# Designed miniproteins, single chains, part 100

Each design is a single chain, and the fold is of that chain. pLDDT is the mean over its residues in the fold that is shown.

## One batch from the design tools (miniprotein)

Design m3484
Fold by ESMFold2-Fast:
Structure m3484 (fold): chain A 61 residues (1-61)
Amino acid sequence: SLANFIEKFFSENGYTLEPGAADLLAQKTQGNLYLLYTCLYKLSLVIKDKHVTLEDVRKVC
């Protein structure tokens, strides 16, 4: 599933996702890899604890 791909993608970059964050990212990106990379980059500038919350996704992505 797209959500599983997103969870793996963020995990490979050292991030953990709050429950529901991968589903929200799937809805926002619709499988667009450029949007996913852009979101990861923006999150990397804002969060320091390597944990992505639903709030982070809503505000940044």
Scores: mean pLDDT 82

Design m3485
Fold by ESMFold2-Fast:
Parts: sequence; structure tokens; C-alpha cells
Structure m3485 (fold): chain A 81 residues (1-81)
Amino acid sequence: SREEIIEEFLKKLSEILPEEVLKEIKEVIDRAMKEGKSVDEIADLVARVLARALDAGKISEEQFTQALELLGEMEKKLREL
């Protein structure tokens, strides 16, 4: 299900990202889903959170790259529903 795909994504991110960044990602996904945003729009919103976190020095380039790979996997799985 959509909920299961998102939950697995967030669980994997929790192993990589600081809790502050993870919390912001959870909030933007929840809001976007309530607003009926497309998979593409949700992925873009999450990517922007990650880019801001990298720019602010909250995550490393390695964490950023790994998180984007997980985001791509989530996007693919959501499109296959």
C-alpha cells in the first residue's frame, strides 16, 4: 500500500538522517498527501528539504546522495501502485 511504501522509506531514512531532518520530511509528505499532490510533487518537496539540509550543513553529501537514492526508490514504488 501507499502507507507501507512511505513507512519503509521513512524507516530507511531514520538510519541515515538526523531526527530534525526526518521530522521535516514526514511533515511535508503528510501535508502533500492531504493536499492530493502527485508522486512527482511529493518527491520534489522531499528533495528540496534534503537540499536545504545539505546547504545548512545538517547532513553530509554522502547522506544527501543516499537519501536521494531512497527517494527515487519510493517514487518508483508509488508510481507502480
Scores: mean pLDDT 87

Design m3486
Fold by ESMFold2-Fast:
Structure m3486 (fold): chain A 66 residues (1-66)
Amino acid sequence: MLSEEEREKLLERIERVATRMIIEGRLTPQSIRASDMSDEDLALLAEELGIPKSLLRELLTEAANR
């Protein structure tokens, strides 16, 4: 299980990786917010990060509600 500090670090990594993938044309969302990201883009980002898609969705949803 991830601690709060580990979740925060992972969110920062998610933002960096997603931004790079968008610049490279590998992701299609207009923003990195969970509500704007397709299931396909979530799956691609989760694979690149080496985490489950369910965990990625949870982290992005929690960040949006902070």
Scores: mean pLDDT 72

Design m3487
Fold by ESMFold2-Fast:
Structure m3487 (fold): chain A 90 residues (1-90)
Amino acid sequence: SMEEAAKRLLEDLEELSKVLPKEYEPLIEEMRRLIEEYPAADPEEQRRLQERIYELLAEMLGVSVEELLNSEPRAQKRASELLEKIEKLK
């Protein structure tokens, strides 16, 4: 279900927040709140929440929302670099 999926994402996000640099903390906290609201929101609000989540992901990766949505090579590279940094912090 969407509720169960959101719960798993929140658990993963909490674990990530423990290993990410302090500068990402406000972005992670905002994403957590948006994910918590998502399952109970109506379709119009779900779209707005999804757009904000993509904006936060794009900011964290240092790419545009358009690059992220189109899965452009630069967005994929930035995502891989972020994952590598997370692994080095464990």
Scores: mean pLDDT 74

Design m3488
Fold by ESMFold2-Fast:
Structure m3488 (fold): chain A 65 residues (1-65)
Amino acid sequence: SMTMERIAKMGEVNLFMYELLKEASKTLSQQEVTQLGLRMAAIATDGILEGKSVEEIKKRLEELF
């Protein structure tokens, strides 16, 4: 179903975001990591709702760095 497919995409994108934030936390302040996380969540949510591929969403997230 479209709902299950969307949930699967969300899970994969969330894992990728977690790894990016984990790396960013080594150099950024806690406040900067929080702001980055919120921006990443917005980009990921919009991408999933627009039916973008996981690869397209990952590329957009990487462009933040």
Scores: mean pLDDT 84

Design m3489
Fold by ESMFold2-Fast:
Structure m3489 (fold): chain A 89 residues (1-89)
Amino acid sequence: SLRERMKKVLEELKPQAQETIETIEKILETEELSPAEELSALFSLVIAKLIVQEKYDEAVDFTEEAIELKDDAEKTRELLLEKLKELEE
């Protein structure tokens, strides 16, 4: 299935996931990003954090949810920030 293929790709990214988190957090703190660049960075941060926690099914589900909201930047941003708060707890 597509889900199983996506999960395998995410598993292959696990060795780089922690470095990806650190890189993206630094970019978010130091770079002046456009709204689209900020959304992309926040999305990548959520996925990397889910990969570190081996929550691959949740990463696939979250990607599908984010795609449904793609035409609403404000709702997408709220979704991303709320998910990041959940992953910090």
Scores: mean pLDDT 83

Design m3490
Fold by ESMFold2-Fast:
Structure m3490 (fold): chain A 75 residues (1-75)
Amino acid sequence: LDAVIEELERIAAAETDPAAREELERAIALIRALRDLAVPPEVTAEVLRGLVERLSEVLPPEAYARIAALVEAAV
C-alpha cells in the first residue's frame, strides 16, 4: 500500500485542479486507513478496485495505468 500512497501523493502535489486534488486526497486518506486498521486483504482489494475506477475520472490515462498496476501489485 505504501507505493500506492506515495504515487498518489506525488500526483496530488502536481495537481492544479482543486476538485481533482480533493478526490486524490480522499483516496490517500482511505488507503492510509485501510493500512492502519489492518483491514482483511479481500476487503482491501475490493475497496482499492473501486478507488481505481473512481480515479479514472480525475487522472490522465498514463497516471491511471500506473496507479492501477500498483494497486494490482499491492493486492
Scores: mean pLDDT 79

Design m3491
Fold by ESMFold2-Fast:
Structure m3491 (fold): chain A 75 residues (1-75)
Amino acid sequence: MLKEYFESLPPEEVLRLYQLLMLYYAMGATDEEMRAVLKRFGIPDELIDEILAPETKEARFQTFVDAIPPELAKL
């Protein structure tokens, strides 16, 4: 599951994935292009489905924000 996957990563890596997601959406990436990017980073299709399940990009961003420790977010 997505939560367990994020807990298995260093917090800095979760932050990097979040920044990558923000960057590609800011560049006008489609959901299909985002799926391809996440696959290149070794994320399984099942977890990509969970990441892209929220209907809005803001809700997708919130999934990552909730997984990033407050101490790292202050950096």
Scores: mean pLDDT 76

Design m3492
Fold by ESMFold2-Fast:
Structure m3492 (fold): chain A 86 residues (1-86)
Amino acid sequence: RVPGREEEVEELRRAAEELGLEIDGEVLPGLVHVLLRGKEVSEEELKRIEKETGAILRRDGQNKELVVIQHAEVKSIIEALRLLKE
């Protein structure tokens, strides 16, 4: 029996750390909260990343530095993280 998605969670956490991105709270399977301190990412750029990766990206309405990234596949979230770091 295949174990849970813990390996994918660890892969997401390592990718964020390697990119120097700050995670707000726990990394969940298919969901990560990223703090973009001092970096402004436009709504257009978030939507572009969504189209290129297939991931869902949403900025918090009250904390503009907080971006939520969700996808069923870890590779899509990691690609979204890389594009956000750009």
Scores: mean pLDDT 74

Design m3493
Fold by ESMFold2-Fast:
Structure m3493 (fold): chain A 84 residues (1-84)
Amino acid sequence: MVIVYPTSEESREAAERLAKELGGKVGDKLPEGITPRSPREVVVETDNPEEVARKLQALGVNIRELKKVGDKYYLLVEVPEHLL
């Protein structure tokens, strides 16, 4: 399962668009231990980071950081302006 978390109100539409593209859903609360650097970032939660990273690259989005917390991976993604 893929969950996309907005980091601010201005990233909410981008999180919704990415959730649709990744076949996932939008999350309501940022995961613990994950700190965004910009309100234009979204956080993508997945158990298959390699497949999700390939799909994000195909969409032209930049993956700034990959974190593993427990058995889940969190991709911190910089949203390009055309997806905002």
Scores: mean pLDDT 79

Design m3494
Fold by ESMFold2-Fast:
Structure m3494 (fold): chain A 81 residues (1-81)
Amino acid sequence: SREAAIALLRALLAHELRELERRGAPQNEVDLVRALLDLLTTEPDPTVAQFRAIAAALAPDPRGQRAVDGVIAWVEAIRAA
């Protein structure tokens, strides 16, 4: 279901956030994952534009861009189903 798929995505991002914090990862990586998780938690129907705004602010490098693109693709696939 859509709800289960979004819950799984949130759980995966929450797990990644905990691992980044545990390892003392760079603050920009922590901030990016936190912003993505916060958007998925606070917005019932997050838009591509909201994810792109996060990417512009926190993910200027190709790795961060790919991470945001992956989340967008997941959300769009869920929305299309």
Scores: mean pLDDT 81

Design m3495
Fold by ESMFold2-Fast:
Structure m3495 (fold): chain A 85 residues (1-85)
Amino acid sequence: MGRQQIEELNERIREERRRLDAAIERFRAAGTPDAAVAAAESARGFAAFMLAFGNTPDQIVALMRELGASDDEVAAARRVLDAVA
């Protein structure tokens, strides 16, 4: 893997983390189903992305919790992780 490819992967990881942070903020503010659904979808997408890059389910859950993910968001991600465990 070249330096440019590593830089692109690192940028995508930072973008996914920023999306997860934004989804968590919306979820905390939301009394609406739309924001909760968006947060759950973001959490599932993040879990699938991190799994594809060789992270273990335990590492992904730990990282999500460090990023401030709610129990509901972790539960949504776990449905993806449990399917491959």
Scores: mean pLDDT 67

Design m3496
Fold by ESMFold2-Fast:
Structure m3496 (fold): chain A 75 residues (1-75)
Amino acid sequence: SEKVEEAEKEAERLIEEGRREKERLLEAGREAYERLPEHVGYAARSILEIGGETQLELAERKARELVEKAREEAE
């Protein structure tokens, strides 16, 4: 039970970190769009948006794996 609770807290932390990283990449993309020539800025923003989504997806997957493993070990 305690191990599952700790895994759930770690899972929430990983998802929060993934969301913060997504927000950082979105902000970096916005800044690139404002500073670079339009076509380059658009491409940079798109790449960073995809990177942010990928980071969140990886965090969510790792979070699920942690909780599942803890539940299996707890029976």
Scores: mean pLDDT 83

Design m3497
Fold by ESMFold2-Fast:
Structure m3497 (fold): chain A 75 residues (1-75)
Amino acid sequence: SMSLTIARFRMLALSVEVDIAMKNPKVSTQEKIKIIQDAIQELNDIIQQFSDDAALVAKANQVIAELNAKYQQLQ
C-alpha cells in the first residue's frame, strides 16, 4: 500500500509527466491519449485507496479534470 506522502508526490509526478508529453512534438496523438488515460487510471486508484482523505480526493479529482480537458484538446 502507498503512503499518503507518496500518493501526493505521485499525483504531482503524473501531472508533470502528462505536461511533458503534451509539449513534446515527437509524441504522437495516440501516445498522448494513452499517457493521459493511464494517468487518470492511476489517480482513480489513489482515490480508491485514500477515499477517507477528503482533501486528497479533492486534489486528485482536480488533476483528473485538468487531464480530461487535455484529452478533449486531442479529441
Scores: mean pLDDT 89

Design m3498
Fold by ESMFold2-Fast:
Structure m3498 (fold): chain A 103 residues (1-103)
Amino acid sequence: MEARRLRERTAGYRGLAEGALEAARRGLPPPEVEDPDPEVRAAFEEGRAQEDATEAMVREQLARADALLAAGPDDVENARRAALLAAKAAGLAAQLAARAAAA
């Protein structure tokens, strides 16, 4: 059940990252993110603070998350790492959207 919840969070953050990349292409503001997990929030904020963020960096973090989930579907630690990587990807994408909206 723990690993399943972390996989669902990873999917949610992946959706936020894709949505933020679309927002960046359209000049729309980044989506708001609220998560009760302080580590997940910190990962998002780290990505959001990255002024040199690129779409390639977003894709790299998401690919790493996918690889961790593929390596062990019931591995709670891999699922948690995947959630942190997906949250950072969402933060990076939100930074891209914020820069596009400001231009």
Scores: mean pLDDT 78

Design m3499
Fold by ESMFold2-Fast:
Structure m3499 (fold): chain A 74 residues (1-74)
Amino acid sequence: SSLEQALAHHQAVLDEGKRMRDALPSQAEVDARLAELAALSREIGRQVAAGQDVDPATARRLHELSPLAAYVYS
């Protein structure tokens, strides 16, 4: 079912986030990645609110960091 697929995808994202967390040597490095994600989210929000195209590099970096945030905030 679509729900089972969504739950499996969610678990895969959490597993990736855990791997990312385990690869970082300190809480300060985790906090730095989460701060980067927050800044990228604000920049995308600013671009969207201004009717601008979202920068592909900004969107890609946010997507790369999202599993870490999903895991840390789970």
Scores: mean pLDDT 89

Design m3500
Fold by ESMFold2-Fast:
Structure m3500 (fold): chain A 87 residues (1-87)
Amino acid sequence: MKELLEKLKKHMEGLIKLIRELDWPEDLKDEMINLVEDYGKRALELLEKLGKASGEEKEKLLQELLQLDEDFSARMQALVAEIEALK
């Protein structure tokens, strides 16, 4: 759990840094950063609940975290596709 939490924070920080280095309008970068930050906040909440849960409940919360990751990935891909269309 601690390793997963640290990896998540590290990936979020790296992704935000990468977005800031892109040659995009600042408003589009801010929109993507907001998506990353919202995802991170929700993921952290689920991970904290996982720390309190036991057995089957942990498995259920992990599935919720996986669903959150899938939803976030889909939103990010859609935004990237829109930005690619502007090039």
Scores: mean pLDDT 77

Design m3501
Fold by ESMFold2-Fast:
Structure m3501 (fold): chain A 89 residues (1-89)
Amino acid sequence: SEAEREKRKKEVLEMIDKSKYLSSLSEKLKEELAELIVDFAEENKLSDAELKALVKKVISYIEQNPVPEEQLLLEIGQIMTEYLNELKE
């Protein structure tokens, strides 16, 4: 539902804002990242727990491997694909 999607987006944005690196991004880019992650979770039917684990993995990876803002969407896309493969174990 739209309400569930908005709730998930808000939770992802809260996690991004608590990140040392990602909290410094533009509000527009944070919004785009949250949309990308939530849309991926909906398409792949991820639970709330799996979505939170994915967001933690994204934040952890980017904090350890900082990339230019122009590459963030591509990098996060790769991390999400890797996470989905891990779930198929």
Scores: mean pLDDT 83

Design m3502
Fold by ESMFold2-Fast:
Structure m3502 (fold): chain A 82 residues (1-82)
Amino acid sequence: MEYVQEEEVTVEETVPAGTTGPVLAPEEVIKPGAEVTAEGKLNGETIATAKLDGETGKGTAVVVKTIPAGTSGKYVITYRSA
């Protein structure tokens, strides 16, 4: 299963690569026994990835590329369940 969320964002402060934060998957991808992954793209570039628990939808995202302050654009999160 694949679920896509789209948001427009403006980054006010630089977010360094290696920054981590909690993530909650949408209800539509929560499936007991499945592994859920998430990939965040800002203006088409992958900036964050996460692995989430398929039962609770909870996980931790890690920023894989530094996001400079003042960056604005379309943020697209794709959730996939196996």
Scores: mean pLDDT 79

Design m3503
Fold by ESMFold2-Fast:
Structure m3503 (fold): chain A 91 residues (1-91)
Amino acid sequence: MFAAFLGEKKSGKVTVTHLYVDTLEEFERAFREALELAKEKGYEKVTVLISGPEDESLLAAERAEELAREFGFELEEREFKGNYVKLVFKR
């Protein structure tokens, strides 16, 4: 599974993290770290891109939504394209 996390401020400053993960547990850990960084850096928007087998990508997307809520981010956009999932969260 491939995952990419994009943090954005209203000023247009952007940080990108790309990660290849073998398990859903590794994805969850990586995304939790990305959310902690987003909170620390004051990012107001976090985009998550997931690519992999459809079932795994959908489950990773569900876990991402749960984790984002835990960190005070709400789902703004959800896009599914085959084995690709894009989620946009904002606070």
Scores: mean pLDDT 77

Design m3504
Fold by ESMFold2-Fast:
Structure m3504 (fold): chain A 73 residues (1-73)
Amino acid sequence: AEEWQPAANEEEAEKWADRLVKEGYITEEQKEDAVRALLLGASPRQIRLVAKEEGVDLKSVARVIENRRANPV
């Protein structure tokens, strides 16, 4: 099963984000941020945990992952 792992492509990221919205783990407004985070290597599990935390922004997760990927070695 390919559950709870980072999305390998945009289609998978959109599929997981849509599923998270339908299951009520994130809001529709957070869907695009979730897609970005998933594309940057975040797992659906990480998105669920971030969405559950009070005051935590999904954009922050995507930014941290992006900065780590930009760093050499």
Scores: mean pLDDT 64

Design m3505
Fold by ESMFold2-Fast:
Structure m3505 (fold): chain A 62 residues (1-62)
Amino acid sequence: SFAEGAKRAAEQGDPETAGNYAAGAMSHGGSDPEAGRKFGQGAVAGDPETAREGAELAEKSS
């Protein structure tokens, strides 16, 4: 599942893969995949500004 893939990528410190799984989850929910990608990537990389950008995109697309 997207959730399990994101969890495993985060556990391994892989922001790109975590972002891709988060984007897939957002797309399946009918939301902007870029919001999920940025948020997941920023959260796993320890980059709060990129995570914030993803969250703001999710708010604007919802």
Scores: mean pLDDT 78

Design m3506
Fold by ESMFold2-Fast:
Structure m3506 (fold): chain A 95 residues (1-95)
Amino acid sequence: MVVISDEEIRELAREEFELLKKAPPEEQERALAVLEAIAAAKSAQEVIDYLRALYEAEGLEVDPSPPTAEQLAVAEATRRLARELLRLLEEERKR
C-alpha cells in the first residue's frame, strides 16, 4: 500500500501554499473552489469522480474503469492535502 505520512502531506501543502500565494487573485479563487470541493469529498471515490469530471470538462481523456487500490490511495492523499492546504490558507487570512 502507498501510505503518505502526515508529515509528507504537511510539507507538500506548504510548498503548494507558497506557490498559490504568488498566483493572481483570479487563479487563487479558482484553486480555492477546487480545493474546497476535494476537501468536502466524503471518500477517495468521490475525489476520483470529481477529478474525472474536471478532466472531461477540459476535453482530456478519462479512463472509465473502476479505480485501482493505488488510485484510491492517491485520491485519499489528495483529499488530505486539500484539507491541510485550506487550513494553511485560513491561518494566513487571520494574520
Scores: mean pLDDT 77

Design m3507
Fold by ESMFold2-Fast:
Structure m3507 (fold): chain A 95 residues (1-95)
Amino acid sequence: MEEADLTGSLRAKKPVPVNAVYNVHAYKDGELVATGRGIGVDETTIGVGLFAKKPLQVGDVVEAEVYDENGNLVLKGKAVLRDIGGQKSLLGTLE
């Protein structure tokens, strides 16, 4: 598998603890395409760093699943891969 570093900013529709640590899985068409970690940046934003398991391109839509440190699914929703200053970044609002 080719590894590619990508970042993300996932907006939460409900409050999230600042500095809480998360595990993130991204799926495209039901297939796991990226995995990584997130951290609560503010009460509504999780910053994420992901490693792609498959090549991803700008405009790709993924289903992001965010898990807390105990493995509980806390947020889920769609995110879109965008180019921000040459960095591939996942942006989305999750619930």
Scores: mean pLDDT 80

Design m3508
Fold by ESMFold2-Fast:
Structure m3508 (fold): chain A 77 residues (1-77)
Amino acid sequence: SLVERAKRAGSFTLYLEYDPETGEVVRIELQVLGDSRWIEINKEEYEELLSLGEFLEFGWKDEKRPNTKVVHYTEIK
């Protein structure tokens, strides 16, 4: 699966879109290390990836997608 590929890579970025009224996450996209593609994942896949540990928030902004946040994970062995 895409989630298993992200876990094996040990590094990936998540792009989160929020509902502007509720602050609830409405869309999640995943980019795995070495891949240029952003692929939408569901809430269950997102929660599985969040269980891996600490994420770094980026100050990166996407002008085409308001109310967004970018977070990055890298496994430290």
Scores: mean pLDDT 75

Design m3509
Fold by ESMFold2-Fast:
Structure m3509 (fold): chain A 90 residues (1-90)
Amino acid sequence: MRAEAEEILERLRKALDEDYAAVKAALLDPSLSLAEKQQLLDQFLQGAKVLLGQIDQLEKAFPEFAAELEELRKKLDAAVAELKAILAAG
């Protein structure tokens, strides 16, 4: 159970890192239209909502991971803020 929870947490961290990197690269790509960039950001925000739900379920099942899950929430919030700022800048 604990080892399985640690594996799930690691997978969630990797998924966030990979999705963030991909969306950031796309938002910085001058060949993409603003409409395409907005759609990619909207898809990332939907994924972020799903991830928050998974974090809440993990915290309920494994309260010993509350600190690590809060760190993941903060990382997600920072990623969302940065991607929104990139899109707003052009």
Scores: mean pLDDT 85

Design m3510
Fold by ESMFold2-Fast:
Structure m3510 (fold): chain A 93 residues (1-93)
Amino acid sequence: MSIEERVESMSIDEQLEEMRRIAERYLAATDPRERARLLYELLTIAGRILKEGSKEAQEEVIKILEEVRAAETDPVERRLLDSLIAEMREKLS
């Protein structure tokens, strides 16, 4: 079952908790394919909460992504996260 199908049955609070678990797994992962999959899942949940969540839930999404960004060592992935966080903050203004 895809991440999109899994999150359809979840509350916003459950989606935020799932994001935290995926972020932890992403930071621990060393395989590039596993990292890419986890980043995709993380961004999929983030996009859903940003569209359907409260202002508070949207701020929590940004906070989780900033924590991932702070621990990220890959310059390409850091640049992607920086761009996404900036875009999300702009839309919440």
Scores: mean pLDDT 80

Design m3511
Fold by ESMFold2-Fast:
Structure m3511 (fold): chain A 66 residues (1-66)
Amino acid sequence: MQARVDSYLASLDTMVAAYPDNAEVQALAAEGRAIAARNPVSIDLVRQLNDILTQITKAMVKLQRS
């Protein structure tokens, strides 16, 4: 579980670095980090972080439609 949490957090860091001017990506990544900081390593945490990454992907797709 820890390795999966670490992998998701690394992905959030990559998205933040790639899209510094995207407020939605920045906000979602901050939410994901806050969730990870306040919750123990568990399947629920992995699920929550996966949901955040899915939301970031959807936000990125919206930008491509402009």
Scores: mean pLDDT 76

Design m3512
Fold by ESMFold2-Fast:
Structure m3512 (fold): chain A 95 residues (1-95)
Amino acid sequence: SAEDLAREALRHLKAGDEELALQFAQAALTLDPDNVLALAILAYIYALRAKESGRLELAKRLLERAEELAKQREVSPETKELIRKAREVIEENEK
């Protein structure tokens, strides 16, 4: 399921494997484009890599979608924390 793929992405992110986290999060969004955890994971990783990849605008759009959906849905504390961290990284890159 999309949720299982998103949780696998989070597991790899916590382990420091950003590449596997990206692959699983992308797979989750292919099944459910509104999966808040997968959107938050992609936003966070793209924000971390913004100086090297030039994907800050994409990270911001993914985060805005995740934040909007999180207002309408129950999301885990881990998902809320990841959204918060992604926002902090984006704000630092906009300086």
Scores: mean pLDDT 87

Design m3513
Fold by ESMFold2-Fast:
Structure m3513 (fold): chain A 65 residues (1-65)
Amino acid sequence: SDLVAVEQAIRDRASGEAAAYATKELEKRNPKSQEEMTKVSVEIAPEVRRVYLEARARALEEVAR
């Protein structure tokens, strides 16, 4: 069904962009311990969520055309 394929594509795109952002932020901050990794993950979580939501909103707008 087209709807299932569209929803999966939107999730894949949003998740991919959020994951790419998180990976790049972790690389930039270069945590040296598990404690530092946890701290960075908590600090970037709101922005990772925003990247996901913005990517999802863009994908939804594109399919509504």
Scores: mean pLDDT 83

Design m3514
Fold by ESMFold2-Fast:
Structure m3514 (fold): chain A 97 residues (1-97)
Amino acid sequence: MEPVSEEELRDAAKFLKSLKNNPNAGPTNKFAYKLGEKIEELLAAGKSPEQIFEELAEETIEEVKKISGKELSKEEAEGAVEAIVVNAAEKYREKNK
């Protein structure tokens, strides 16, 4: 995968935060909303995309362990976060054409 850009992180955060307003969304929606808030907070703090990505990966490891009991490696968590961010940014861009 190519490195995640700051613009892509902003778009992803907007989409993920929009999921809070969906009353039919399951437990995954709450975690998605939290990721969106975390991305916006870290961007506002002047963190680089790489630093944001690392912090999101750590939070994802903890959440997956709580939900499924499965312990992700740092590399697996980083890959999962990258996929979530890229997908969320793409969905945001499609909705806001």
Scores: mean pLDDT 74

Design m3515
Fold by ESMFold2-Fast:
Structure m3515 (fold): chain A 59 residues (1-59)
Amino acid sequence: GPVSSPEEAAAGVEKLIRALGLERMSAAAVRSAALGPMSADEEGAEYAVRRLQELGLAE
């Protein structure tokens, strides 16, 4: 499908964390989820990592 925006990737990974009942993910796991299930590019994946770290949902 089309590449997700950075904001869509971050929101998608946050929703995934909640759906899985997790407290937080590692930065590597967030990046993998952004690139894979969320179909983000590298910039979107790095944005998702930083945003979720700011929210306390990533290492």
Scores: mean pLDDT 82

Design m3516
Fold by ESMFold2-Fast:
Structure m3516 (fold): chain A 70 residues (1-70)
Amino acid sequence: EELKKKYLEDINKLIEDFQKEAAERGMKVEIKVEVKIDENGNVYVTFDIKVESPEQPVRPVKRSKQKLKL
């Protein structure tokens, strides 16, 4: 339990740092993490990562800025 909490905190911090950097670059990132610890103290981590690039259609009403990479 304490080991699971430690890894969860470390992972959450990593995720926040990553999302912050991605946000600075104009990207939206969603990360889900699951942590399992077996009887031997081995940690199994599963990551579900979704990265949203500016592939969405940009329009004046939805986004004020039309200056994209194109």
Scores: mean pLDDT 63

Design m3517
Fold by ESMFold2-Fast:
Structure m3517 (fold): chain A 67 residues (1-67)
Amino acid sequence: MAEAARTALVLEAMKNGGKITPEQAIEALERAGVPREEAKRIVDEFMKEKGVDELTIEDALELGKRV
């Protein structure tokens, strides 16, 4: 499951020119089987820790490890 989440996030970032919005990250996690409420919590927590408004491919890889 963690591997599926990581793959989904990275693929989403690649499709969007190397970065994804918080909503795109939440949607990618939902497709990987993470409930929306949990996906929102994970994404919000990660973004606060990093102080970012968008996620790079590197950020997507790191976020995927937290799932």
Scores: mean pLDDT 80

Design m3518
Fold by ESMFold2-Fast:
Formats: structure tokens, C-alpha cells, sequence
Structure m3518 (fold): chain A 103 residues (1-103)
């Protein structure tokens, strides 16, 4: 089972505050999926916004040990869609996690 979440702040300060609230709630839900071998949370969307980067980093860390082949393929597709060209930060870590999961 897979749950894909893509969340970005809209650019308004109020929307950023709501994003932070939803991020904390989602992070708690993601951690609960660690104990379910049939559940994996994939996070899509990256931006220059630090909150989006933090959100992706946490989701990547969660998935490192529990990724199925399907989850790894999904993360690869998401990583490739987030930023063209050389990748740094969260997108780089997504690619590393995918590589580890396929071994």
C-alpha cells in the first residue's frame, strides 16, 4: 500500500502557517506507517522553500528501510520530476534512497 502526498506553500504567509501544521500532522502519520510493512509514504514536490525541502527529507528518511520495488520506482519518478539537471538536497537524497531500496 502506498500513500503519495505532494504539499507546497502557496506563497502567502497564512498558507505557509497552514502548510507547517499539515506537515507536522503528516510527519506523525508517516511515522505510523513504519510499523506497517504494506504501507509506504512517498512525498512529491520540491521547491526553493525550506519547508518543502524539510518535508521531503523527512519522507526520504522514513522510506529508507521499508521501500518496495514499486515504492522505489515511484520515488525515482518523483525525484526526476522535481528538478531538471544536477540535484542537491532532498532530490539527491531521494535518488540515494531509491538506489538503496533496489538493492
Amino acid sequence: MEKIVAVLPSGDEKDKELFEKKYEKLLAEVKEYVEDPNSTVLVAKNSSNPLSQKFNDEAIAFGAEGFSTGAAAGLRAIAESLEPGPVFGPVKYVREVVALSER
Scores: mean pLDDT 42

